# Designed miniproteins, single chains, continued (5): the designs that were tried, part 21

Each design is a single chain, and the fold is of that chain. pLDDT is the mean over its residues in the fold that is shown.

## One batch from the design tools (miniprotein)

Design m16749
Fold by ESMFold2-Fast:
Structure m16749 (fold): chain A 85 residues (1-85)
Amino acid sequence: MLSEEEIELFAKALLEVLKKDPEVGLLILKKLAEVYGIDPELAEKAVEYVKEGNYEKALEILKELVKLMAEKDEEMVKLNVEGIK
């Protein structure tokens, strides 16, 4: 599981991508949401807040997205451990 510090660092990296190219950033976030089975509306909301200049709200949504990704990864690890025997 990612620490809060790791979640914040990852979310800040995603925010910088969105600030430089919101269209490419949205595609990356939507692909991550698809891979992890997360609602793509979170990606769209983060991009909307970046376009509004509300980086604080964008960062909070990106932290939530990273948290959900980490939770889904942990769930997949648990399922694989049960399937190994």
Scores: mean pLDDT 75

Design m16750
Fold by ESMFold2-Fast:
Structure m16750 (fold): chain A 86 residues (1-86)
Amino acid sequence: SAENRAAAEAARRLAEHFAEMARRLEAAGLTEAAAVLARIAEALREIARALEAGDRERAEAIAREAEALFEANREAIRAAVAAVEA
């Protein structure tokens, strides 16, 4: 569907941004936050693949897991991103 294609494209763009940030954090020695963002980037790519396959239920399940991972690490991610953007 057009909705699934648009959502998959958005997920892929977001995955690229998270992967790039993870690389920047890794270069700065912020390895734990980098690993979390890299995992979220991979989850976003899996969401895109599920949406392209028409498997919205799988995409939603992966999104919930990625959201939980982000929330559990929110403060560490915020601090790490702030450190490299300063």
Scores: mean pLDDT 88

Design m16751
Fold by ESMFold2-Fast:
Structure m16751 (fold): chain A 55 residues (1-55)
Amino acid sequence: EWEKLAAQGDEAAARGDLRKAAELYFQASLLAYQAGDVEKAMELYGKGVEALAKA
């Protein structure tokens, strides 16, 4: 479920592991998109891009 991956991404970001956070956010985004939640997929993709930009 995308919620679990998003939470793990938040934890990774809090620990400063921005590459891992981006990876988890992108995976969560894909699962949200496949579940039909396009708005949530876009939010999670944005979080992944921001984490990657800071890495």
Scores: mean pLDDT 83

Design m16753
Fold by ESMFold2-Fast:
Structure m16753 (fold): chain A 93 residues (1-93)
Amino acid sequence: EKADNYLRKGILYLEQGKYEEAVKYFEEAIKLDPNNADAYYVLGRAYYKLGEKEKAIEYFQKALDLFKSEDPSNPTVQKRIEEIEKLIEELKK
């Protein structure tokens, strides 16, 4: 899907340290698929890297809710949930 193309491109920008560009691609991915937990997670990461603490927490919380509603018994999903919970806790300090 087109949403997956935006998500993939955003991740490449995130990996290159182009955080503002990554945000734009992740926002487009979310507009096309508003239930994509991965898109909210990487958007939260991009805002975290930009120093936008409040926005990072907001999008991490959205990703967390979506991952918990999908399949919390999946080890990959559980690992992501633990990672997001730790990031939210660190940002609230």
Scores: mean pLDDT 84

Design m16754
Fold by ESMFold2-Fast:
Structure m16754 (fold): chain A 66 residues (1-66)
Amino acid sequence: AEEVAGEKERYEIFKQNYEGAKKMLENKDKADPETKALFEQGYKNMKKLYEEEKTRYERLVAEAEA
C-alpha cells in the first residue's frame, strides 16, 4: 500500500539520522563541552524518533501482510 511505502521512506530517513547522530556522538571526545552536550541531545532526540518510527513501520507492515 502507499501508506506502507511512505512509512518505509520515513523510517529509513530517521534511521539514517539516528546513525549520523551516533557517529557524531562517537567523535564527541574531541569537541568542547557545549558541542558534546549538543551531540548528546541530538542523539537522544534521533534515537527516540527512530524507535517511534520503527514501531509504526513494523505495525503497518504486519497489518499489510495479514
Scores: mean pLDDT 75

Design m16755
Fold by ESMFold2-Fast:
Structure m16755 (fold): chain A 85 residues (1-85)
Amino acid sequence: SLMEEIKRILEEIRALVPEENHPLVEEIGKILEEMAEKGVDDETLERFATMLRTLLAVLPGLSPEEARALLEELNAVLRDEAARE
């Protein structure tokens, strides 16, 4: 399922970031699970899955500070999207 793929990508991202950033990865995963439970469409979840795949691809080339900034930005986008009808 798409959520199983998202969870796998998040686990891979978690493995590539410092422990201090794990709460951000966990929050991103929680927001996506809550969105899926509220019935957000598969198209919206696929868009976020694509964003996560892109992040995973660039992550090894980033500094810890750049990685944190991108995770914070993604978390903010997800929180904003989850608040919309």
Scores: mean pLDDT 82

Design m16756
Fold by ESMFold2-Fast:
Structure m16756 (fold): chain A 60 residues (1-60)
Amino acid sequence: GPEELKELGKKLREQREELGLSQREVAEGLGVSVATVSRAERGEVEAESFAPFIKYLNEN
């Protein structure tokens, strides 16, 4: 539900910050807008949209 998506978004933000990556760098790496990265980190995307972010952050 919305609460689980917000938790996923928070974990993406924490992992990105631990890697020293900006939202812009993740956006450029994934070929998406910075606004899309920001929405994902707030849990404001659908569940299936998290998979590319999780993969990218685990590989970088």
Scores: mean pLDDT 84

Design m16757
Fold by ESMFold2-Fast:
Structure m16757 (fold): chain A 70 residues (1-70)
Amino acid sequence: MKEKEKKALEFIEKAPEDLEIAVSGWKDGVLVDSFVTNDKEEAIKKVKELAEKGYDIGIAARERGVLPTP
């Protein structure tokens, strides 16, 4: 397994279930793909897809925000 893929998968497994997972794909320092999900299986699928394309993978957990009412 590619090292970038392994680190991203380990992050997903350790992330709290009540957070959204943000996955990003980078090629030569340029953002080429961005994906946010609250489903760990979809996040894992996206990580594998980006790794197969040879992209650098960024991953973060974020709290689900509500838009402030004006």
Scores: mean pLDDT 71

Design m16758
Fold by ESMFold2-Fast:
Structure m16758 (fold): chain A 54 residues (1-54)
Amino acid sequence: MEITPEQALRILEALVELQRERGPDAVTLDEIAKRAGVSREEVERILRGETPLP
């Protein structure tokens, strides 16, 4: 499954906002997903740079 540019932008915006409010260590993938309106799996793929699966 491919993430759209719009979803990627929402994830990054949610990450920045949550880091400002809670600090980077307190930000979870679930919180980012809720703010961005996407799944936890999509957040994980964006933040980890989606490596090619064998």
Scores: mean pLDDT 71

Design m16759
Fold by ESMFold2-Fast:
Structure m16759 (fold): chain A 93 residues (1-93)
Amino acid sequence: MDGKWKVEGTDLVITIKDHEVVSATRNGEPVPIIEKDGAYTFPGLEDYGIGVNKEDKLNLRKVSDGKLYYMTKSGNTASVTIDGKTYTFTKIE
Protein backbone atom coordinates (compact mmCIF):
# COMPACT_ATOMS: atom_id res chain seq x y z
CA MET A 1 0.00 0.00 0.00
CA ASP A 2 3.03 2.34 0.07
CA GLY A 3 2.58 5.40 -2.14
CA LYS A 4 0.17 8.30 -2.66
CA TRP A 5 -3.60 7.73 -2.68
CA LYS A 6 -6.19 10.27 -3.82
CA VAL A 7 -9.52 10.28 -1.94
CA GLU A 8 -12.04 10.51 -4.81
CA GLY A 9 -14.64 13.27 -4.51
CA THR A 10 -12.11 15.38 -2.55
CA ASP A 11 -8.76 17.11 -3.11
CA LEU A 12 -7.24 14.97 -0.32
CA VAL A 13 -4.11 12.93 -1.09
CA ILE A 14 -2.65 10.67 1.62
CA THR A 15 0.87 9.22 1.74
CA ILE A 16 1.26 5.68 3.11
CA LYS A 17 4.61 4.21 4.20
CA ASP A 18 5.31 1.04 6.25
CA HIS A 19 1.60 0.44 7.08
CA GLU A 20 1.18 4.04 8.34
CA VAL A 21 -0.49 7.17 6.98
CA VAL A 22 2.51 9.50 7.32
CA SER A 23 1.24 12.70 5.65
CA ALA A 24 -1.61 14.27 3.72
CA THR A 25 -2.18 17.16 1.34
CA ARG A 26 -5.36 18.94 0.25
CA ASN A 27 -5.24 21.04 -2.95
CA GLY A 28 -1.46 20.43 -2.92
CA GLU A 29 -1.01 21.99 0.57
CA PRO A 30 -0.04 20.00 3.70
CA VAL A 31 -2.96 19.35 6.07
CA PRO A 32 -2.86 18.33 9.74
CA ILE A 33 -3.56 14.76 10.76
CA ILE A 34 -6.17 15.06 13.53
CA GLU A 35 -6.20 12.36 16.20
CA LYS A 36 -9.58 11.75 17.87
CA ASP A 37 -10.42 8.67 19.96
CA GLY A 38 -7.58 6.64 18.43
CA ALA A 39 -8.48 7.52 14.82
CA TYR A 40 -6.43 9.75 12.50
CA THR A 41 -8.78 12.02 10.53
CA PHE A 42 -8.25 14.63 7.81
CA PRO A 43 -9.98 17.84 6.69
CA GLY A 44 -12.63 16.79 4.16
CA LEU A 45 -13.04 13.26 5.64
CA GLU A 46 -13.61 14.03 9.35
CA ASP A 47 -16.19 11.23 9.90
CA TYR A 48 -13.53 8.54 9.26
CA GLY A 49 -10.01 7.77 10.35
CA ILE A 50 -7.81 6.31 7.61
CA GLY A 51 -5.47 3.40 8.38
CA VAL A 52 -3.55 0.46 6.94
CA ASN A 53 -3.35 -2.88 8.74
CA LYS A 54 -0.40 -5.34 8.93
CA GLU A 55 -1.81 -7.18 5.88
CA ASP A 56 -1.63 -3.94 3.76
CA LYS A 57 -5.42 -3.51 3.79
CA LEU A 58 -6.55 0.10 3.62
CA ASN A 59 -9.38 0.82 6.07
CA LEU A 60 -11.77 3.49 7.32
CA ARG A 61 -12.65 3.70 11.03
CA LYS A 62 -15.94 5.49 11.65
CA VAL A 63 -15.26 8.08 14.39
CA SER A 64 -18.80 7.97 15.85
CA ASP A 65 -18.78 4.20 16.70
CA GLY A 66 -15.18 3.03 16.14
CA LYS A 67 -16.30 0.44 13.57
CA LEU A 68 -13.65 -0.67 11.02
CA TYR A 69 -14.44 -0.97 7.30
CA TYR A 70 -11.81 -2.65 5.12
CA MET A 71 -11.41 -1.42 1.57
CA THR A 72 -11.29 -3.82 -1.40
CA LYS A 73 -8.37 -3.26 -3.77
CA SER A 74 -8.97 -3.52 -7.55
CA GLY A 75 -6.07 -2.43 -9.79
CA ASN A 76 -5.08 1.11 -8.76
CA THR A 77 -8.23 1.68 -6.65
CA ALA A 78 -9.46 0.72 -3.19
CA SER A 79 -13.16 1.10 -2.31
CA VAL A 80 -15.73 0.44 0.40
CA THR A 81 -19.46 1.16 0.69
CA ILE A 82 -20.65 2.43 4.09
CA ASP A 83 -24.30 3.36 4.74
CA GLY A 84 -25.02 3.53 0.98
CA LYS A 85 -22.06 5.85 0.24
CA THR A 86 -19.04 4.53 -1.72
CA TYR A 87 -15.58 5.76 -0.72
CA THR A 88 -12.88 5.29 -3.38
CA PHE A 89 -9.13 5.84 -3.13
CA THR A 90 -7.01 5.90 -6.31
CA LYS A 91 -3.25 5.23 -6.25
CA ILE A 92 -1.32 8.04 -7.99
CA GLU A 93 2.17 7.53 -6.47
Scores: mean pLDDT 77

Design m16760
Fold by ESMFold2-Fast:
Parts: C-alpha cells; sequence; structure tokens
Structure m16760 (fold): chain A 83 residues (1-83)
C-alpha cells in the first residue's frame, strides 16, 4: 500500500485544530483511498492517507496539496509519497 503524508503548518494551534477535520474530509473524498489518519503537533496538522495503488497516491497528492492551501490560516504545505 502507498501513503500520502500531508504536513500543514498553520498560524496557530487553534487554526490547526479547525483545519484538521477539513483536511481529513478532503482526503476521504479521494479515489482509491483506503484509510485516513490525522494528528496535531502544536501548529502542525499531519494527515496520512493510505491508497490501494501507487497510481491512486500519485493522483491524490497534488489534489490534497491544493485543498490544503485553500484552508484559512495555512502557512506552509508539504506532501510526501511513501511505499
Amino acid sequence: MYKVILKVEFESPEAAREGLPKLIEAAKKLDGVVDVKGEIDGNTATVTATFESREAAEKAAPQLEKEARKIPGVKSVKVTILE
């Protein structure tokens, strides 16, 4: 299985707490997603989305990045694909 790890730095811990559910919702709507996990560390929200195939993960990564950048209070977005 393939994982897309989305790390989003927010302007505040409160913004991260409000943003994480929106990131999880966006990830759950992606084609080929089988699991979505989220965590918060201070101002940073991390979403790990697990995909059935590399192709699904590669298509999903840029969509997750775009959706993350639309959330209010986002300072930076980093996306990584892991096997």
Scores: mean pLDDT 85

Design m16761
Fold by ESMFold2-Fast:
Structure m16761 (fold): chain A 68 residues (1-68)
Amino acid sequence: SAHDAMEKLSELAGEAEANSDDVEKFKKLLEEMKKLFEENRDKLSPFQLEQAERLIKRLEEELKKAEE
């Protein structure tokens, strides 16, 4: 369900944040989140879509900062 997809995205985000010192692991988790998001995009409400996009964008910004 859409709710299950959002829950998994939140879990992956938490795992990424817990491993922010491991750039390779962080990058892998972010790619998994992006894949999950794309696979479930059509099932998400406009509100859930915005929440997921904001979460992914925040983590992309953090990854970019870590790679600098």
Scores: mean pLDDT 80

Design m16762
Fold by ESMFold2-Fast:
Structure m16762 (fold): chain A 68 residues (1-68)
Amino acid sequence: DIEKAREFAEKFKKASEKVYKENLSEEEVEKLMEELEAERKKIKDEALKEVQEELKEEWKKWIEEVQK
């Protein structure tokens, strides 16, 4: 999990450098930010899964039902 967080930080740094160096359009920047946000959410979900996989799957299903 910590390794995944480190990978995300590195990916974010590379993305920031790309935006700065390549002068990306607003649309391209928004797309990149959405991808990074999705990646961050995945890392959080994986961290919880590693701790208690069985309880997490049942809990996620319940939360999805409640948030409808």
Scores: mean pLDDT 68

Design m16763
Fold by ESMFold2-Fast:
Structure m16763 (fold): chain A 79 residues (1-79)
Amino acid sequence: DLEEALKAAEEALRAAEAGDLEKAAKIMQEASRKTKEVKELLDGTAKGVAMAAKAGDKEAAIRLVRETVEALREKLEES
């Protein structure tokens, strides 16, 4: 469900802003398993956040999750 994906993305954003990039990536990965319509988007975000965490780039991780939240909001309005 797109609404569940959005809630997960918002939770991942809070985790990333708190500095827990591993948790943010895990939330996105779990959401990708439950949401077929946006599975590729959520899986891509999870991988991107995990890569940013390895690079120590918290700001890049936060931006990536925020962009995903916006994309999910737009998709919900189009649905």
Scores: mean pLDDT 83

Design m16764
Fold by ESMFold2-Fast:
Structure m16764 (fold): chain A 69 residues (1-69)
Amino acid sequence: SERDRLEAEAVMALLPLIVDEALGIELSEEERELYERAVRLINEGLASEDEEEGLRLLEEALRLALEAR
């Protein structure tokens, strides 16, 4: 589904930050804020019973994840 695609894209966009944290590299304050916001939006988008709202939340999550790069 398009929600599954957007989730995968958002998670892949966050992967560099996930790897840095796993290697013990401290995220900047801005990176951490964007990461936390993106994760919250992914969870909200997946939990949404409204497909349209879920897609909108996941698109926002992807945007924030890409900004964190």
Scores: mean pLDDT 83

Design m16765
Fold by ESMFold2-Fast:
Structure m16765 (fold): chain A 68 residues (1-68)
Amino acid sequence: SLQEKVDEYLELFRKAAKQAIDAGDAEKLREIGDLHLEFVDKLRAGVPDEELSKFIEENKKKIEELLA
């Protein structure tokens, strides 16, 4: 479901932010924050569920790349 995708994304975001904070990596934390702001903007805009779902998958991939 869309809610499960949102919950999984938020868990990944929190994990990524914590790792960046623990590492003292301010630049990586900023990049993670910017990606999250894009997600919040999509939520505020009320985009269709299919568009939001696709955006979440793309954003998760970008966050995972930052953690590698």
Scores: mean pLDDT 85

Design m16766
Fold by ESMFold2-Fast:
Structure m16766 (fold): chain A 71 residues (1-71)
Amino acid sequence: TEAGELLLKGEEYFKAGDYELAVKYYEEAIRIDPDYWKAWFLLGEARKKLGDTESAEAYYKRGEELEKKRE
């Protein structure tokens, strides 16, 4: 629940173009729920917007691994 609320706040900042704040909220969501695959994907998207393509690629891979584990 708390991780989900942090994710929604991160998404609001991402839509507003505040990618630095989006990253902070996504990182907090992951600290509370490290298996939250969507938070890893969204962290990757925010990092890519900030020009950090290498980190984005790693976060996308982590999110994909966790999503598959959901099954």
Scores: mean pLDDT 84

Design m16767
Fold by ESMFold2-Fast:
Structure m16767 (fold): chain A 88 residues (1-88)
Amino acid sequence: EEREKQLEEEIVDALIAMEVGLLRAAHPDRPLTPEEVKELAERIAKSLPEYLKDDEGIERFAERLAQASGTDDVEAIKEALKKAKEKL
């Protein structure tokens, strides 16, 4: 159980780091915009539907994405993730 949780967290962290890193590499002259972060959240959500099964998972994911993207607007990311989940 603890190992399964750690593995899920590592996979989520790796995916977020990869996606954010690629997007920053494409735009090295500026920080990510809120729109880009929301689009990234929706894109990642499609890859992790099982992790986004409940509100707790959405909240933790939003916090990690906010940290990786350099934003503190966790609520906006949570809203984007909840909307993405409705489409899954």
Scores: mean pLDDT 70

Design m16768
Fold by ESMFold2-Fast:
Structure m16768 (fold): chain A 80 residues (1-80)
Amino acid sequence: MAAIMAAEDEEVAGLVLFGLGKHYYKQGNYEEAIRYFEQALTLPSLKDNSDVYQYLSDAYEKLGNFEKAEEYRKKAEELA
């Protein structure tokens, strides 16, 4: 129960969450991948990261949610 509000902690947390999202995506667990990618986007270090949006787009497409996939793909292209 210790919260250290440092930018370095947010960057490390973002990298871990993004890595976990990619791990679940590679397993074909797109629902869990989306949860970790969305958590990564709540962090300032990754909120504008094009790669996270690209993975979200791809994961939603795999789940058949083409509307969300298109929205996140558009975001990824704008941030690239």
Scores: mean pLDDT 77

Design m16769
Fold by ESMFold2-Fast:
Order: C-alpha cells, then structure tokens, then sequence
Structure m16769 (fold): chain A 102 residues (1-102)
C-alpha cells in the first residue's frame, strides 16, 4: 500500500511488537502478490521476517528484492544477518562484504 506496510511490519518487529508486526506483514504479503516487482517492499518484509525469527522465509524475500535490485546494500546486509542467525558465518561474511562494497 501507499504507506509501505512492509516498512511498518519491519518497524514493529524491530520494536518487539510481534502482533502488529504480523498484522502489517500479512497486509504487505497480500500487496506483494499484486506488486511482485516492488523490491523495497520485499526488503522490508524480509527484515520483518528476520526480526520474527523466520530466517528461511526472510532469505527468500530478501533474495526476491536482490533479483530486482542487486544494488540495494541494505538487502545484502539483511541477507548476511539471516545467514549469521542460521550459523552460516562464511556466507554471512560474503554478503556483509557485498553490502559494504556497494
């Protein structure tokens, strides 16, 4: 939607308000069905999923963002954080390096 429901989901997830985060994430996911090329919406939905502990789904959503806009350094950073949370430190380091070099 016009106010970036994915961004709201990310904000609430980071603040620890899981119920509001899930509510806005659901709205953002419905929006993405009709707007699959909105790379920023994929990025913030992925950020919300990461903060909710949904690491594999976060990787998928951030991956979608990077397929659309591979120059988004924040998305590369989120990918690094997700792999770090999964204990895949070598992949995490590579993605953090990619984020810094952009």
Amino acid sequence: SAFGYAREASFYANAGNLEEAKKYLKIAEEYLKDNPTDSIAWTYAGSALLNLGEYDKAIYYVGKSLEIDPTNSYAWKLLGEAFEKKGEFEKAAEYFKKAREL
Scores: mean pLDDT 85

Design m16770
Fold by ESMFold2-Fast:
Structure m16770 (fold): chain A 80 residues (1-80)
Amino acid sequence: MEKKREEALKKYEKIRKEKEKEEEERIKKALEEGKEAARYLLLLRRIVDGEDLEKLKEEAEKEGDEALVELVEALIEEKK
């Protein structure tokens, strides 16, 4: 029994393949979350570069990004 790990290894490989699918889903979620974070950072960079907050808000509204609109509005309120 101890010398023969083939059955255990085959089961482990099946479990590992299923875990790889779970990792793919986690990677997709992390990439989507990363894209959001990158969008927010790019927004801050554009503000630092001297773009008007009004223009940034209009662009966010045009794209339908509610979270981005809220972020721009928060920045406008915090400025005043």
Scores: mean pLDDT 69

Design m16771
Fold by ESMFold2-Fast:
Structure m16771 (fold): chain A 61 residues (1-61)
Amino acid sequence: TINSTSYRPLTKEEAEELIKQGVKEVNILTPDDLPDVGPGFGDVETILEQNGVKVYVNKEL
């Protein structure tokens, strides 16, 4: 049994809420042919990683 949590591309506010909730791993799903995570995704990834959250992109857990 695979227990996986996957999210759409996140805003900074959503990332901060996940950190507040104590989420430890985030898998962000983007369209395979359109990996446009939008402007500011690097900031979101940085915020998550600086708070001890492991960030994956398009990973099956």
Scores: mean pLDDT 64

Design m16772
Fold by ESMFold2-Fast:
Structure m16772 (fold): chain A 60 residues (1-60)
Amino acid sequence: MKELAEKAVEAARAGDPEKAAQYFSEAIKKGVTPEELARAAQEAARKYGLDGDGVGLPPP
């Protein structure tokens, strides 16, 4: 679950929003709630230094 969120954040920052959405979708299909997924994504973003830049959102 956490790995899927990390891969989703990594894909988003690499410019692959489709792949990011795929990882999020897989996590939800495995029974992860959107809340838990958001938390895991936030933790992954913090790890990559994206805490204040908006997880899964491309910079302006």
Scores: mean pLDDT 66

Design m16773
Fold by ESMFold2-Fast:
Structure m16773 (fold): chain A 88 residues (1-88)
Amino acid sequence: AEAEAELNKGKEYAAQGKLEEAIEHYQRAIEIAPDDVEVTASAYNNLGQVYAKMGKLEEAIEAYKKALDIKPDYSEAVQNLAAVYAQL
């Protein structure tokens, strides 16, 4: 519940364009529930999207890779990673 609340706060800040604040809340979600596959994979995928919006493409790649290490069949993370690699 608490990790999901932090994940949701991250999503709210990202939707408002408050990207640094979104990162803080996604990182906190991972810290609260590091073994929760759904929370951690979603948080890393969302971190990748935020880093990509900031133009931090290498950080976006690493975040998406972590999401895929946790959930190899995470289709959204696969598509997001491919899109970032296509820009390099």
Scores: mean pLDDT 88

Design m16774
Fold by ESMFold2-Fast:
Structure m16774 (fold): chain A 107 residues (1-107)
Amino acid sequence: SRAEVEALLRRAADRIQDVGDEAKANKASVEEIYKKLEEVARETLRELLERGVPLEDALAVVDALYDLFLAVANELRPFLSDEEVEELIKKIEELYRRLREELLEEA
């Protein structure tokens, strides 16, 4: 249902914010930050597929996750080097493409 999809996205958004906050507090590496963001993305995708969420709604959630991941990467600019931020963004862009491809293959 729409309410279930909105609840999934809210939980993912909260977890993504926690990843950003922990990264700032603990001087986390790009690899550590990315691993946590990928975990949130993979768990969210699994729940979307298990619930049989319509493809268009699932893609909209993946698009929203991508925007949230980019927002965290940009918030981390004062805490990471320019090279580290660019590496994180590239990893996020590649993850986004893979998630969309996986959803389209399940359709």
Scores: mean pLDDT 87

Design m16775
Fold by ESMFold2-Fast:
Parts: sequence; C-alpha cells; structure tokens
Structure m16775 (fold): chain A 71 residues (1-71)
Amino acid sequence: MVEEARRLFEHGKKLKQEGINLLRNAKNLEEILHGIGTVLRGIGDLFQAKLLAEKAGDKKLAEEALKELSS
C-alpha cells in the first residue's frame, strides 16, 4: 500500500509537470487540450496517492500529495 501510494505520487507529479510543459509549448488548440488532459491525469494520480497514503497511515506522504495538488 505505501509503495503503491508512493508510485502514484511520483507518477502524478511527473504527469502534472509534463502537462504544464505541454501547455507552455502548445502551438494550437489540440496541443492545449492534450496538455490540459495530461495535467488532469496527474492530479487524479495525486488524489489517489493521498487517499492510499491516508489509508496506510502515512501522514507525511498524504501531506506531500496534498501540497503537490495545491501548487
């Protein structure tokens, strides 16, 4: 459970950054929509990481995931 929460946290953080980079370099509407979708997927993974961390009692990881969701 903790290992799965950590994997989702790292994956969500990576997708969020990739989505932001896609939006920064977007040249057309299709690329903007792709970037938005990538950010939303990253946010979803971070929410899952927070929930799994809370279930596992890993308060630190849950707080880290919440911080990433808020930035």
Scores: mean pLDDT 83

Design m16776
Fold by ESMFold2-Fast:
Structure m16776 (fold): chain A 82 residues (1-82)
Amino acid sequence: GMAEKAAEAARRGAEAGSAEEALRAASEASNAAQAAGDIKGSMAGGSAAMAAGAAVAAGASDEEAARMAARAGEEGARGARE
């Protein structure tokens, strides 16, 4: 589903070790979910993007921000499946 796609995109960003990659991937997944009418998928992507942005703002490294994005995306996807 799109929620799983958002979480997977966040994981790809974490593997790249870049908050920018994680944010871009999460944004792409969120936009795709919105276009398909998948609100839950959009929420998962948004959660990942917000987590990465907040981490960067707090002075976290790109790697740390990417890990936070991946975790938030997974949590959002899990909630969306409920």
Scores: mean pLDDT 65

Design m16777
Fold by ESMFold2-Fast:
Structure m16777 (fold): chain A 60 residues (1-60)
Amino acid sequence: MSLEEALEKAREVGKIMAELGYSEDEIRRTAELMAKALGFSPEETERIVEAALEGYREAK
C-alpha cells in the first residue's frame, strides 16, 4: 500500500468511525496501530493519524 492510498483510506475510516460514535482518541489509536502494522515510519504514521482525524472533523 502506498502512503497516498493509506492517507485516503485513513480519512474514510476516520469519517466512518466518527459516524458510528467513536471518540477522537479511539480513532487516533486505531489509525496509529494500522499504520504501524503496515510498516509505515513514525513520520508517515503521524500523517496517517492526521488524515483519520480530518475524516472525523468532516463527519462532525
Scores: mean pLDDT 84

Design m16778
Fold by ESMFold2-Fast:
Structure m16778 (fold): chain A 110 residues (1-110)
Amino acid sequence: EKVIDYERNEELAKKAIEELKKDPNNAQAHLTLAAYYYSKGKFDEAKKWLDKALEIEGEDNPRVLTAKGALYLEEGKYEEAIKWFEKALEVDPDNWLARQLLREAKEKLS
């Protein structure tokens, strides 16, 4: 069985909305909605949900910092993406996703 990313993102977004009704401070649900809106090309809405996650978790949560970097990476803002991934690795040096995306961002600049 295969999950199609766009279909998976819609189901995850619906579940995230349900989770937010139960816990409005669920940072993971905010991150899921940010990813969903970004996949729809709604970058302003994606940033709104990501900024709410930053308010909840602060700039010290490596998952939120990595997601912020990923958003800049998708926008083609590679230098900004690198800074956010480096900040995520300052908080959690073992964050493999941040390391992977940092390498990708650096490759885009070379």
Scores: mean pLDDT 77

Design m16779
Fold by ESMFold2-Fast:
Structure m16779 (fold): chain A 66 residues (1-66)
Amino acid sequence: MTPEQQEKLKRIEELKKKFDEAVKNGDVEEAKKLMEEIGKLVEELGGPEDSEFTKKMMEEKMKQGM
């Protein structure tokens, strides 16, 4: 992977941890914001199909965590 791709993957991992905490806290607005940011980075790396899959997984997690 290029250094730029490695940095994006690291950022996605950091954002996913923040997303998990936002879901646990019931902060739906913050969770949605983080989901959109993660989706954008995933799309830049793997394309729109990967982004769509990731967003759906995060939406289901939000529904379960509330």
Scores: mean pLDDT 77

Design m16780
Fold by ESMFold2-Fast:
Structure m16780 (fold): chain A 66 residues (1-66)
Amino acid sequence: MTKVTLTGLNAEGATAAALVGIGQEGSKATVADDGTVTVEGPLSDEDIAGLQAIADASGGTVEVEE
């Protein structure tokens, strides 16, 4: 079970990150008022790489936890 926290995203980046989270069965995405997106559940390496790419494109940061 993996948890990915993305901070500093713009609105487009937050939407894209949430869509990655809901696209994987058993995963959950939470968007906070400050635009912080938390995605947790059974994430593949490709899902994690996609979240990192979204954060980079938005000028945000990513933290990955098991």
Scores: mean pLDDT 77

Design m16781
Fold by ESMFold2-Fast:
Structure m16781 (fold): chain A 91 residues (1-91)
Amino acid sequence: SNEKLKLLMKLYLAGLTASELVLRGALAKAPAEHRARLEEILRKVEEILKEAEELLKNTTDENIEEVLEKILEYVEEVTRYEREALALLRE
C-alpha cells in the first residue's frame, strides 16, 4: 500500500540522517590534511538530506513511486560519500 511505501521512505530518511551524524563525528576527528574534503562531503550530504526531507513533505499518492526512486538514488549517493570518507580516515 502507499502507506507502507511512505513508511519505507521515512526509514530511508532516518538512515540518511544517521549517515550525516556519523560524517559530522568523522570530521571532528579528521586529520588536518583531509578536513577540507570531509567538510565538502558533509556539505553535500546535508544538501541531499534537505532535498530528501522536502521530497517526503511533498509526496502524494500520484508521485510516490517517483519519490521513492529518487530517495533510493540519494541513499546510493550518500553511501558513495561514506565510502570515500572511510577511505580518507584510514590514511
Scores: mean pLDDT 85

Design m16782
Fold by ESMFold2-Fast:
Structure m16782 (fold): chain A 81 residues (1-81)
Amino acid sequence: SVEERLRELEERLKEAVAAGDHARAAELLEEARPLVREYLRRLGVSEEELAEADRLFEGLLRAFREGAETAEQFRAIHEAV
């Protein structure tokens, strides 16, 4: 199922993030993108909500591709909140 595939990708993503492998994390996010889209479509979200989710996903993917500097930025934000 889509949910099972997403769970597998989430587990691999956690491993990549724990290892500091931002390149691998970006690859896993790209694999997850069409599955996240299908999952949201099945939940009946609007086309506008789907487009917004896709935009947020693109932002996250870009952040991981920018590497360690962006990871430190996310850490700083998390610690501040």
Scores: mean pLDDT 74

Design m16783
Fold by ESMFold2-Fast:
Structure m16783 (fold): chain A 105 residues (1-105)
Amino acid sequence: DEVGRLVEETLRRLEPLLDQLVNTTDPEEAQKLREEIVRILLETHERLRRLGARPRSSGYPSLRAAARDMVIEAAEIVAESQSPESIETALVLVGAALTAHRLAA
């Protein structure tokens, strides 16, 4: 599953950045981390689009499927708008996706 592999790759890239963001007290470092997270999400959105990513209908939603959908939604949100509200929503979705991904392990 190429979409699943891309989502796992994206989460691996985002996890250390999000961890740094929640632990930093430097506003300049926080801004740089937010910009890097947005950059990764925009790259992920372009790659997902090229793969023709679609939600897979399953009879029972899994934590893995939830993590996948949250990453796709976060990427779409920042592709549509990079307002502070959109970026914060995308960060919340990334955090939730990381939690779901860890629980699915």
Scores: mean pLDDT 82

Design m16784
Fold by ESMFold2-Fast:
Structure m16784 (fold): chain A 97 residues (1-97)
Amino acid sequence: SERSLELTRAWGEREQALIDEAVAELKRVSGGSLEEQRATAKRMGDRLAEETSLENAIGSFRGAAGRADPETAVLMQLAADIVEEEYRKKKEEERKK
């Protein structure tokens, strides 16, 4: 239980750091084109997914959106939607084998 709590805390700290980085990057491009916003969201989603999974990355972005200001929430939902589309495509490819 102690080791499990330490691992949970360590993951929570890493997840929060990755979300904070994603929020900062998405806010930086929020005044740019939709293409720039989508490209940044995909890059941040891919980075978070590498540490965990596409499914967990979707949950992390949607959770962050629920706690954010309205402008940041829109960007976090966009990031979640992009990762969800990638997850759907991956599952569809897995079904072909």
Scores: mean pLDDT 79

